# Ledger of designs, part 64: designed miniproteins, single chains, continued (2)

Each design is a single chain, and the fold is of that chain. pLDDT is the mean over its residues in the fold that is shown.

## One batch from the design tools (miniprotein)

Design m6349
Fold by ESMFold2-Fast:
Structure m6349 (fold): chain A 99 residues (1-99)
Amino acid sequence: MEAEKLYEEGKKYFEEGKYEEAIKLYEEALELLEPDDVRRAEVLYNLGLVYEKLGKLEKAIEYYEEAIRIAEKAGLKPSEYLETEVNLGILLLKLGVEK
C-alpha cells in the first residue's frame, strides 16, 4: 500500500536524523489509513519517537497513548506493543506524571 511506502520512507528519514521530514511522511501515511486500522499504531509509535528526539515530550506521550489505544482496540497482545508501553512509562516518570 502507498501508506506502507510513506511509513518506510519516514523511518529512513528518522534513522538519518531528518525528524521534520519523518513527521511529514508519517502524517501522510496516517491520512491514507482508516481511523481504526491497526497499522496506525506503528506509525503513531514512530511519531512518538520522533517527537521524543525533538524534545517535545508532551507530544511524544500523546502519540504513544494513541498508539496503545489503537493496538488495544485492534486486539493486539500486550507483548506486541510492549516497547510503546515502556517508552510511555519512561516519559511519564521523566515528566513527573504518574501512569
Scores: mean pLDDT 82

Design m6350
Fold by ESMFold2-Fast:
Structure m6350 (fold): chain A 89 residues (1-89)
Amino acid sequence: SMEKHHKAVVLTVAGGILFAAGDYEEAIKLYKEALELDPNNAQAYLQLGRIYFALGDYEKAIQYYQKALELDPNNEQAKRNLEKAQKAL
């Protein structure tokens, strides 16, 4: 429903604020909640990849970046981040 999409956007924005503040665990929780409401939220997948990369979990970062690219194939940030995570393995 449109209500689920709106709530997912709000959660994604709130997750981004927590990520910027360094609150990675709380940001992950909000992004995952956003994805439960809207599984096609490419931005939430991209941000989850960035957090897991920052935590050194390159395998999870790769999985999330690949999912972001499946949903948004022209996302240059996701392409660059995927390459960077693959090189970090």
Scores: mean pLDDT 88

Design m6351
Fold by ESMFold2-Fast:
Structure m6351 (fold): chain A 93 residues (1-93)
Amino acid sequence: SKVDELKEEIKKLEEEATRLSREYNAAVQAGDADRAREIGHRLAETYRKLAEKYEELAQLDPENRDEWLRKSAVTYMVAGLVEAAADVEAELL
């Protein structure tokens, strides 16, 4: 179903975010400012895509609409904070 397809896409984006988060932490620990900024921006983009998929899922799954919309809103906020934090952290390296 379209709902099952979206859930699979969400799972892949969550796995990508987890991988990018680990790579971001490694770049910060290594003092690699350019890589930290690059990975941080990619992580933020991944969270934005994830938030968009939660919004799409809210439209297709009306019984759980409010839950998906809350996940989307929080994920958009996290994306913005990650991007800002990556730029600030890179200035410190």
Scores: mean pLDDT 89

Design m6352
Fold by ESMFold2-Fast:
Structure m6352 (fold): chain A 82 residues (1-82)
Amino acid sequence: LVEEARRLAEEAEELVRRAEEAAARGDLERAIELYERALELLLRAARLAAEAGDEELARELERRAREVEERLRRLREELEES
């Protein structure tokens, strides 16, 4: 569980990196897709970490998920305004 949570978190961070690059290029639709996938992985990772009893990892992943949710909110707002 903890090992799977760590792998999902690593995959999510790679997706965040790609999403940031897409957003920097103005590809908002692609950035949103990548951030949505990253959010799903972070939430799954947080759940697995909590199930494994790794409260520190679970809290860190939940915090990261909230950051991704906030970025998604801003990107969706920008896309709708555009």
Scores: mean pLDDT 85

Design m6353
Fold by ESMFold2-Fast:
Structure m6353 (fold): chain A 114 residues (1-114)
Amino acid sequence: MTKSQQLVQAIIDENYDTIQSLLQNRNVLYEQDDNGNNVLHLLAQAINSPQITKVETKQKVALLIQKLLLEYPELADVKNNQGNTVRDLLKEALKKEEDSSTRLLIEDAIALSN
């Protein structure tokens, strides 16, 4: 399991101490898994995960993506092994999301990924 995958699990578990610890390590942010996914790809995929059922948790994930894009804009242009950027995955998440507040946060993240 990559540290980026551990970050997604910590978000699902609402383990904020682990989230904060992992985000302090720049190697976690630039790490890619076996599918070429960086932390932003995994977070964008997590929004549509059946493991994230609470609207509040989805909103926190979208806000975290926004924060990381503001601090590390270079991560937005990284493609995974499917050729998808975080923007591509966020657009896919937006098509599946029914909560209007979460949709607005995803749209803001897409704008920041440009």
Scores: mean pLDDT 81

Design m6354
Fold by ESMFold2-Fast:
Structure m6354 (fold): chain A 93 residues (1-93)
Amino acid sequence: DPRRERLLEKAREIFKETFSKNSDADEDLLVEQIEQLAEFIKSLSPSEQEALLEQMENTKVIDLSEGITSAALIAAVEKLSREEIRELIRKNK
């Protein structure tokens, strides 16, 4: 779905911007929060996941909470493991 792919790309942009500004954030805590939120997002219907991605596209202010949410959306959609989530954070610091 090209629309879903564009929304996911926006989530990746938000994540990169957020974590590059917060390089000193506790990595273990971030991984745990992202994993827990990703598990919750995986329990949502496809239409609910799409609605959440659309909300991310319309984000006016990018902060750490929005970065965590965007990373969780990426992890849920791409079915990332805990270790893959950790690597995602490390690559974008």
Scores: mean pLDDT 71

Design m6355
Fold by ESMFold2-Fast:
Structure m6355 (fold): chain A 119 residues (1-119)
Amino acid sequence: MTPEQEAVIKEIEKVKEKFLELLKDKPELAKKVLELLEEIEELVRNNAPIEEIFEKVRELFDLILEGDIPAEVKEQLLLLAAGVLLNIIDAMLSPEEADKAKLELGALLGEYLAQIRAQ
């Protein structure tokens, strides 16, 4: 594992703490979200293909979108998760692959934010 991947793992741990704070009144949802973040962390540790990491991030975004929480909290959780994925992309991919993956992430994030705002 690279020093950049180790830095991403530490960032995921900090983001887990922020998710617990934002979801303090929804322990059942917090547990499921944290389990997906732990799966993403394991994929980073195992140098999994970026496509597998994107699949888990989509599962996380779906769980947040369907959650019984305020729209503002959903947006904060999505932005935190997207920030983690941006750093995973930079840590694991070449610059050219990273640019493409960042565009894909931007499109994905935009789609979910639009769905939250349409609710």
Scores: mean pLDDT 86

Design m6356
Fold by ESMFold2-Fast:
Structure m6356 (fold): chain A 72 residues (1-72)
Amino acid sequence: SLNDLINRLIGLKLRKIGLELDLEKLKKQLADPSLPEEERKKLEEEIKRLEEEIKEIEEEIEELEKKIKELE
């Protein structure tokens, strides 16, 4: 139903916000010039994974928003 799609959309948007907050925390840590190179590399890999997950969620949101518009 339309309501089920809207509820799923809300859930995806909330998950995206959570991941974006985590991403901002990691980016702030990465900006520390005293950060050891090994820790920097781990943070860069984690940031990349979060960015990829956020991108996937954004694509799901876009597809779901398109579906909702077609049903309204």
Scores: mean pLDDT 87

Design m6357
Fold by ESMFold2-Fast:
Structure m6357 (fold): chain A 86 residues (1-86)
Amino acid sequence: DEATEAVRSPLGRAFAHALATLLERSDPKLGKAARIAVDKLYEGKSREEAIEEAMKETGISPEEAREVLDLLVRVARAGKEIEEMV
């Protein structure tokens, strides 16, 4: 699972947590959803399971949950790619 591998890389996880922190400053519910999604992906849960758990815990919409997860996976993958370059 590409999402799980990305968040398990040290820089991928750092980038995901940085995004969650930035989101939390603007919208605490989106930041909390992002943190939950990172934790669930790190545990090896699927993207759909991470989305469901984030929605359940924060009350955000399915669209918001998918957008947050997609953004998290993108920044985590960017972190992993940078890590692999050095």
Scores: mean pLDDT 83

Design m6359
Fold by ESMFold2-Fast:
Formats: structure tokens, sequence, C-alpha cells
Structure m6359 (fold): chain A 92 residues (1-92)
């Protein structure tokens, strides 16, 4: 699971560096990250992150509509959830 979370953090970083707009919502144990104007590199990282999170027994769904990507993740620890939120809302 740590590998999948690491790839998700990298995807967030790449999306921000390429001018993407990131929104994050927390609903109970689920983190929802929406990226607008996502680059293909960020999309690939999000897809791989979701697959690795699922392989580790977590739940992750990636929805792509044009340049918008929505990633929904559950089964993370509070520390992992906090890390994702901070990465998404960090300095832009």
Amino acid sequence: MSEGVGLLLEGIRIAKENGGTIKVEVKGDTVIITVENASEEAKELFREAAEKIRAAGGKATVTEEGDTVTVEISGLSPTQMTGLVLAAIGEQ
C-alpha cells in the first residue's frame, strides 16, 4: 500500500507542476482527489497508484473524463489520508 500512496503523491506533484488544478474532499474514510487539466504523466501515475492500492487490499477508483481525473481512495491510515490532503492543498 505504501508504494501506491507514494505513486499517488508523485502524481499530485506532477499534476501541480504542469498547471493542473487540484481539489480534495474527505468523506469519512474516503479521500476524493479531483485534478483538472491533468497531464498524461499524472494520469499514468494515478492509474498505477490505484492498481497498487487495490493489490494491497485497499479500495481505489480512477475516473477519467477528458483532462479531468477523479481518484477515490479508502482503506488508508489517518496519517496516509493527512499526507494526501496536504499534498493536494500544498502551495500552488
Scores: mean pLDDT 79

Design m6361
Fold by ESMFold2-Fast:
Structure m6361 (fold): chain A 98 residues (1-98)
Amino acid sequence: NARAEEVRALLRAQEPRFEELRAEAAKTGDAKGLAAQTLAELARLLGYEELADLMRDIGLNSSSDIVYQAGAELLRAAVEGLSVEEVRERLEELVRNA
């Protein structure tokens, strides 16, 4: 799957940035800030820039399980080529059902 390989390449290129975010969070103990920034940057990386603020809010205010599910949904959506509107609806449903 060409789209899956493209997403994988983007994630590999972004790994030093995510490692930087994890290292900073380890120094400060700010797990919610780490989740918020990671999800927001993941949204921008995958072409869902309009969802970056929603993803930041999920990172700040949701459980670790919901944070993980939101990240997984962005990755699935990028591979499937879903629209911003479809992904927003799925993320809003995820938060409502939490």
Scores: mean pLDDT 86

Design m6362
Fold by ESMFold2-Fast:
Structure m6362 (fold): chain A 77 residues (1-77)
Amino acid sequence: MKLEEGLKLLEEGSRAYEEGNYEEAARKALEAAKLLEEVDPKLAAIALGAAGQSLEKLGKKEEAEELYKKAEELYAK
């Protein structure tokens, strides 16, 4: 189920972030957002925000800003 898989990916991404593995954290959060987009837009927005935070840690500010913008759009649904 997309919801269950998305939540699992968010947990994996959170663990990677705590370990300082920001590339893995961003990748897992982006994958979670893709799965959650159609089933729970608010959770998808949270996942995009988490990916953005990880990208900021990697110095990818522009990519992070684009994800934050997408998160706002999904949250408005």
Scores: mean pLDDT 84

Design m6363
Fold by ESMFold2-Fast:
Structure m6363 (fold): chain A 90 residues (1-90)
Amino acid sequence: LAGLHFISEGKYEKAIEIFEEEIKKKPSAGTYHNLGEAYFKLGKYEKAIEYYEKAIKLDPSYKRAWANLAEVYRKLGKEEKAKEYEEKAK
C-alpha cells in the first residue's frame, strides 16, 4: 500500500525502499512487479528486467509483468524480444 502510494507520487526511490522491505518479509510476484516498475520509472532498465523476470518466475500467469517486460525491451530497441513477451501477456 505505502509503496504504491510513493509510485503514484513519483517518489520512486522511496517506493523501492518499501518494496525491498516487503520482499525481505514475504516475496511475491506483485511486489517483484512493483519493484520492477519503480526501477523502470527511474530509467534503470536492467534492474527493471531483473525484477519483472523474478515476478514471472514466481507466477508465470502474472500478465502485467509480461506486458511491462515487453515495454522495457521496446525501450532498449529490442523489438523482437518485446514482441515475444507481448504475446505472452495475452
Scores: mean pLDDT 82

Design m6364
Fold by ESMFold2-Fast:
Structure m6364 (fold): chain A 77 residues (1-77)
Amino acid sequence: MKEEIEKLREEVIKLAEKYFGPKDAENLRKFLEENPDLTPEQLEFLKEVIEAFRDMQRGVDKAIELSKKLKEEREKL
């Protein structure tokens, strides 16, 4: 079980790094180190939360990109 929990922790960190970058992954690693008693169920829930925030971030990133393009076209006047 200790090995399984450690795998879940690494999966959570890798998922955060993939979607949010290395700084956010480092912050999450520190959070997990401060909370060594998290259960597998809690870690799985954290993965779901990360995926939900990823989906939100994609929406925000798209809105920012569109706003930037709109501003560039306006400045071209």
Scores: mean pLDDT 75

Design m6365
Fold by ESMFold2-Fast:
Structure m6365 (fold): chain A 81 residues (1-81)
Amino acid sequence: MVRVEAAADGSAVITNESGEPVRLTVKIYVDGKLVGEAEIELEPGETARIGGGSADGKPMTVEVYVDGKLVGKVEVAARPL
């Protein structure tokens, strides 16, 4: 299945741990507001990194959907410069 993890640099890391290619929709929220959306396809074992380095102190929420269903959600803490 898909694994979604928060990284120390303020990014979200998405890994396809299934044996099949997966198409997923990523929705990015900052302060509860949708600020970005992307559709990506990950091959088995492939990883995508979303965000990274928001230094303004605001948390970012990343939601990952497969076939319109929420499969993962992480909140990554932005760090000050």
Scores: mean pLDDT 74

Design m6366
Fold by ESMFold2-Fast:
Structure m6366 (fold): chain A 71 residues (1-71)
Amino acid sequence: MEVTYVALAELLDENGEVVASAFGTVRVASPDDPVELRFEFDLPPGKYTLRLRLVSPDGRIEEREEEVEVK
């Protein structure tokens, strides 16, 4: 079953401050399929945390955090 999620991406610096954000929608054909999200940010070198929230049409929220290093 195809499901459309609203995606909110926030990029946090080492101090936990939001330095960038992006919004979009993602369509998933199967819950077992990988979700590909592409965001473009121009950032100084450093370590950041990408915080992703996916909101389904039925109101379920999935949260993920990933460490990202910019060289």
Scores: mean pLDDT 72

Design m6367
Fold by ESMFold2-Fast:
Structure m6367 (fold): chain A 82 residues (1-82)
Amino acid sequence: MDEEYLKENTEGGRLGVLRLEYEKKAEEGENPEENKKKAEEYEEKLKSLSESAKASGETAAKLTEVAEEVDKMIEEERKERE
């Protein structure tokens, strides 16, 4: 449930659900060529997003650390002025 929830509530999750939906429709014989092409398009977008997210994950971790450090400095400055 948690993994499904996270996949559905992120951009990657939405693309993953759409890919699986079109892939299933293709397997069930509903316009298989068109639905397979749609599934491949969403798979390609997922791959691109995953690669971007991996690069951004490193940056996000560093940004979080900097943000926590800035918050601490702001709190110390406010305490000194009070």
Scores: mean pLDDT 64

Design m6368
Fold by ESMFold2-Fast:
Structure m6368 (fold): chain A 55 residues (1-55)
Amino acid sequence: DWKEKAKELEEKGYTLGEIFHLAKQEGHPLYDEIVEKYKPMVDGGRAGAAALAAA
């Protein structure tokens, strides 16, 4: 389920960092699923790694 949401936002031009930020700002429960599934990729990505380190 979570993969569909992430890909929809990604196709709309949102980056993983923006998706994480949006989900957390809204207090959306998807945040936990996002972190669990995408943490390895986000840690490898420059923007995502910085965002996770700051959070």
Scores: mean pLDDT 60

Design m6369
Fold by ESMFold2-Fast:
Structure m6369 (fold): chain A 77 residues (1-77)
Amino acid sequence: MKEVEEAIKYAEEAVRYAVEGDLEKALEALEKAKEALEKGEEELKKNPSEELKKKIEEAKLKIEGAERVVEKALERS
């Protein structure tokens, strides 16, 4: 669960940095979000739970949103 919560937090940080124009930190936060998500998915495979599955789906959506925000910011730079 902690890894998935970190993924969500890093995705939110990536959006914040992208909006602020700190593209380097935005990309770093996005990479950390993806790494945390992968660890959360690995945990789900070992101990499946409905709560963890829903949280992973939430994290995936937030990461996808963050990717779009960061990509658009990079295109403008």
Scores: mean pLDDT 83

Design m6370
Fold by ESMFold2-Fast:
Structure m6370 (fold): chain A 91 residues (1-91)
Amino acid sequence: SLKEKAEELVREAEELIKEAKELLKKGVTSTKQGILRLIGIALRAIGIRLDAENLLKNNPDMSEETKELLRRAIKLAEEALKLAMEGLKAG
């Protein structure tokens, strides 16, 4: 269902935020492994945002609850991307 897809995107974005925060906390942002992981988080965050935006655009008649989940996924993905970019700049 669209609601299940929206909930999955929210969960994935929350996991990316957690991963980015852990990398920042460990201070490994200047290591090769840390840099590659931050790049991966950034790319996945962009993907989640694009998927959520595409679902909103192509399903205008979906429930307001599902639309709010997709907007939440976009906001969380943008936060994950911001954290990953901050880590890359610090490295």
Scores: mean pLDDT 88

Design m6371
Fold by ESMFold2-Fast:
Structure m6371 (fold): chain A 73 residues (1-73)
Amino acid sequence: MKLPEVPEEVLARMRELLDEGIRALNEGKYDEAIKLFDEAMDLAREHPDSIDAGVLEIAAATLKKVAEELKKK
């Protein structure tokens, strides 16, 4: 059975990007949050066969949508 191996550092980086993005959201830095979530999604795209990366990608996409909505005046 071939297991999709994603380096531990990649998943950790995605989690860090999500955490920093959430912090930016809480501080009203919506453009910064959107960029951080985009970086997490782009990183997940490099590992399309990883379930863990896919879950984090969905989280990033959802949070990006929230950031875009909150940026709306």
Scores: mean pLDDT 79

Design m6372
Fold by ESMFold2-Fast:
Structure m6372 (fold): chain A 68 residues (1-68)
Amino acid sequence: SEVEKEFEELRAEYEAIRPSLSSSDRALADYMLREGEEALANGDYETLRRIVRGFRRFLASIRAQQAA
């Protein structure tokens, strides 16, 4: 599905920038990944869509902070 693909794309983006993140940002991203993986395993696409939205906002926030 599109949301599964979006989730995997966000995971790949996170893994690429993970070494540059603070411990707290890394912990939050790892939490979002676990929640997304659990939602996907349970077929809970409503929760997965919510996680994907939050994760996108988080990564966008990190990029904005690093660009400033």
Scores: mean pLDDT 85

Design m6373
Fold by ESMFold2-Fast:
Order: C-alpha cells, then structure tokens, then sequence
Structure m6373 (fold): chain A 68 residues (1-68)
C-alpha cells in the first residue's frame, strides 16, 4: 500500500518540478491538490492505492498533453 502511494507522490513531485521550472505555479498547485485529494480518498477507504495511482497517472498525462 505505502509503496504505491510513495510511487504516486514521487511522480507528482517530478511533474510539479517540471511545471515550476517553466513558471507554471498554478498548474503545479493544482497537481499537488489533486494528489492530496487522492491520498485522502485512499485513507478514507474510498479508493485502493492502485486505483488512486491509475487515476493520478491519467491526470498527469492530461496535464502534460494540455501544457504543450
């Protein structure tokens, strides 16, 4: 469980660093808020860690596509 959440956090931190490096602080903040929401849902038992990671990966792909 924790390993999957740690991997998700690591991927989020990488994306946030990429966004901040180009001055996109607003999208970086949105990514962090989305991550915290997913973690909260996993802690509440509403999502499995694997489901949360899959949702995050899809969200991250959309962020990268729309940021181009």
Amino acid sequence: MEETLEEMRKRADELIAELRSRGDDETAAAVRTFLEGLVARVRAGELSPEEAKAIFDLYAAEVRAHAA
Scores: mean pLDDT 81

Design m6374
Fold by ESMFold2-Fast:
Structure m6374 (fold): chain A 86 residues (1-86)
Amino acid sequence: MEEAFEKGLAAAREASRRLREKGNLEGAELVDQLIREAREAFEKDKEEGLRLVIRALSVGAGYLIQEGDRELAEKANKVAAEASKK
């Protein structure tokens, strides 16, 4: 669980950074907000924290597709799928 959460956070941060580089500040800020909520939730409820990281990855992937970054969107979706298995 902790490893899946850390991998999810890393991928979500990568998605947010790429969205900022592309000028999609709205998408980047929304992903960053979900990352903060996931970190706070994980300290109290590891399952809820993991759920919020998966949501951050899905949101980030959607914005990345909008920006034409299909490769990074697929990577984010893959990390979300792997986190959902454990």
Scores: mean pLDDT 85

Design m6375
Fold by ESMFold2-Fast:
Parts: structure tokens; C-alpha cells; sequence
Structure m6375 (fold): chain A 85 residues (1-85)
């Protein structure tokens, strides 16, 4: 259950990152999530905790870029609407 929850959470985070144009970070998050899930399945709690921390750090770093990317996407959408008017 825990390993499956970790994989699912990492996949959802990666999908969000990909949608925002952060393909490389999305793949990194997905891979770390899979490694963390495997560590949990093996009973290596220390490794799982370390990998989970790396995922959180990556997400924290990209949250700033995601904010800027979302703003850029909104600006592009507004410009397209104005051009169509």
C-alpha cells in the first residue's frame, strides 16, 4: 500500500511537471519515486526516506519555476485571445 501510494504520488507529480514543460525533472521525480517504492518493498526504510527527501527537494525547487511557467502560459493564452478579437 505505501509503495503503491508513493508510485502514484510520484506519477501525478511527474505528470504535472510534464504539463508545465519540465520533462527532465518529471522523469527524475518518476524515477526517484520508483526507487523509493522499491526500497519500501525491500524494507529499506532509510533508503526510502532519503529518496523521498530528494523528491520533496526537487518539487520545492520546481515550484518556483512552475509558478513562473503558469504565469507565462496565462500570458500566452491572453495574447492569443487578444489576437483572435
Amino acid sequence: AEAEALRRAAELAAERLRAAGHEETAERVRRLGEEAARALEAGDLEKAEELDREILELLEETDKELGLEALGAAQREAAAALAAA
Scores: mean pLDDT 69

Design m6376
Fold by ESMFold2-Fast:
Structure m6376 (fold): chain A 97 residues (1-97)
Amino acid sequence: AAAMAQAAADARSLYEKLNKEADETVKKIREMSVEEGIKLAEDLAAEHPEIAEGFRQAAEYFKQDKEKGAELLGIALRDYAERQVVRHLNDAGDAAA
C-alpha cells in the first residue's frame, strides 16, 4: 500500500516533468529552422525505435509544413512521456511483488 502510494506520487511527478519538457521542446521547435526540426525528429526516432514512426512522420511533415511537423512531434513526445510513466508504474509493481 505505502509503496504503491509512493510509486503513484513519483509517476505523477514524472508525468508533469515530461509533459512540461515536451511543451518547452515544442515551443523551441517552432523557433527552429526546418532543418533543425527534421534533425531533432530523426535523432529521436533513432533513439526510440518503439515510437519511431511518430517521429518519422513529424520529420516528413516538417519538409512540407513546419507548424504541422511541430504539432506531430509534440504528439509523439507526449506519447513517449505517457509510456515512460506506465513503465515506471509497472517496474514499481514488479519490484513490490
Scores: mean pLDDT 73

Design m6377
Fold by ESMFold2-Fast:
Structure m6377 (fold): chain A 83 residues (1-83)
Amino acid sequence: MLEELKKEAEELIKEARELGLPQGLEAAEAALRAVEAAEKGDVTTAIGHVLRAIGHYLDAKDPREKEIARRAVEIGLKALKLI
């Protein structure tokens, strides 16, 4: 459900902030925006935010940032499947 994905994205943002991982944080915030757009049925905006999360995943060099960004992309893709 989108509500569960929103909670997962918020927890991921918290984790990235606590670890000081800027690319992970940007990806997690993009995932949250994708879920919020999906809740409104805004498919185009949701796709845009998922692409932003993918961009941060590709740019991440730290394995910890890359793993957080990967999880963010999964959240965004799951949100797109629900709309």
Scores: mean pLDDT 88

Design m6378
Fold by ESMFold2-Fast:
Parts: structure tokens; sequence; C-alpha cells
Structure m6378 (fold): chain A 83 residues (1-83)
């Protein structure tokens, strides 16, 4: 598909800024969009980054279970990439 990696990077940067601003709901929306585009593009680094931002945002909102699931997915992807 025609979506370039630059769009994933832009969404990840905007999600990170939302996290710094304390706008965790906006950070989740942006990171979920980045995750979707990264998966469509086969951008594994973008996918890992998006999952990490989602985990942090959910942790800040107090959703420890969702954050843990996302952190486990990130660990699995890093382990797979390192193997």
Amino acid sequence: LALPPEEVQKLLEEAAKALEAGDYEKAIELAEEALRLAREAGDRLGEVHALGLLALAYKKLGDEEKARELEEEVRRMIAEAAA
C-alpha cells in the first residue's frame, strides 16, 4: 500500500508529545493510528514504538492490565527481532 514510513513517524512524534502534555487519551488515539499504519506498511520498528507509547499511556490512565499486555507484546516482538 502507498502509505510511507514518514506518516508513522509523524504520528509517533505527535503521540509522544501528547503523553508529555498529559493528554493520555489523545496519545492513545495517535499511537493506535500509528500502530495500524505501521502494521499495514510492515514497519516493525514503528509497530514496537507505537505499542510502547500505548503501554505507557494506559499505565498513566491506571489501566495496568492493558499496559501489561502491551508491554508483553513489545517484549515478544523485540525477542523475535533479536533471534
Scores: mean pLDDT 82

Design m6379
Fold by ESMFold2-Fast:
Structure m6379 (fold): chain A 104 residues (1-104)
Amino acid sequence: AAEAAALARKAAELALEAARLALEKAKTKEALNKAIAAAIAAIGALFLAERATTKEQALEAAREALAAAEIAKEAAELAGSPEAVKLAEEAIKLAKEALKLAEA
């Protein structure tokens, strides 16, 4: 549980950084809206991961971190930021690892 929560937290932090870079690079209303949605999702996932003390809570934090990372990747692609895309892809990888550990 603790290891899964820690990975979910790291995934959420990377998703938030990807969303921040997407916000800085966004040139269209569509890209801005997606980056804002990604940032909100990442903040929510981070809150859940930081408070996770049970297996069930770690699993929920990992699911939300994965969702946030996927939205952050879409935002990064719309903003045209290769750096943000790379951060979002790393976040997706860590969130998937957190899910596997939380399910064990």
Scores: mean pLDDT 87

Design m6380
Fold by ESMFold2-Fast:
Structure m6380 (fold): chain A 62 residues (1-62)
Amino acid sequence: TRDETLMRLNKSTNELIEAAEKGDEEKIKEYSERLREEMRRLGASEEQIEQAIESVIEHGKS
């Protein structure tokens, strides 16, 4: 369901931030892919998805 997708999106976002903070490139790739799938299920465009992922990674690195 949409609610389940939103919960997974929040979890994946937090995990991506943590991976970016630690510099774990392998986990960054894994969690970025999960975020792409969850956002596509919510109807986001590819442009919106890539912008969101880059913002999350930059936030984690800062």
Scores: mean pLDDT 81

Design m6381
Fold by ESMFold2-Fast:
Parts: C-alpha cells; structure tokens; sequence
Structure m6381 (fold): chain A 72 residues (1-72)
C-alpha cells in the first residue's frame, strides 16, 4: 500500500526537525526551517501539525509558538 501524501509530509517534517536537532540547530534556526517547510507545503495540514509536534517533542516550545503565529 502506498503511503498517502499526508503520511509523506508527516515523515518529512519529523526528519527535517530531527536532522536540525542532531546538527545542533538553535531555536531560531529551527523556527526558520519550520517556516520554510510550511511554505513548501502550504496546503498540507499534516505537514503543519507534524512540524509543530516535532518541535514541541524536542523541547523547542518557543519555535513551535512562533510557527503557530506564522500560520495566522
């Protein structure tokens, strides 16, 4: 069974944050990464929800809040 686009977008969001964290990215760098990711997936609620959850799960709550504000 092929994964749907939402599953792919979720996986990409999780991987993008994980790579940033593993490379020692700052909260500001992760915020910019997340905004750029959302700009590349403008119609994907799955991508938006996944990137916010990934940021929060890694303890980057300020980045997650800034991303939520960017979506307003």
Amino acid sequence: MLPDQDEIDEALAIMAVAIGVSNGASEEELTELAKRFIDLHPDSKAARDAIIEALESHGFRKAAEEVKKYLE
Scores: mean pLDDT 79

Design m6382
Fold by ESMFold2-Fast:
Formats: structure tokens, C-alpha cells, sequence
Structure m6382 (fold): chain A 69 residues (1-69)
């Protein structure tokens, strides 16, 4: 797990949210990139994608921050 990459991804998503530009698709793309980079497991990616699909974007960002600890 790379906490710097996870923290950077969470920060980028928070900035998009602050600007009113954040979509569930942006969260899914970030999660897919982290999975391809080996920064998260397939199970962690599935959980994050499910949160994004439910519209729980805040929960997905918070989970990314927790994984970065």
C-alpha cells in the first residue's frame, strides 16, 4: 500500500467536490487507477466502487483516507 498515492487521490477528489465538479465516475476512475498501480486490493477497490455507485461519494473519499493511514 502506498499512503502518499492514496492521500493524493483523496485530496484530488475533495478538490473536485469543492469545485462542484466531482462525479461518481471520477471516483471509479481514481479507484481503477489505484488498483492498476497496486496501491489497493481488489476487495478494497470493489468496496470503494460500490460506495460511488450508491452515491456515497463522501464515504468513498473517507475510505480512501482510512486506507492511507
Amino acid sequence: MNPTVLRAAAHELEELKKQGKLTGEDVIKAVESLLKAGAISEEQAKELIELAKKGDIDGAIEKLKELAK
Scores: mean pLDDT 79

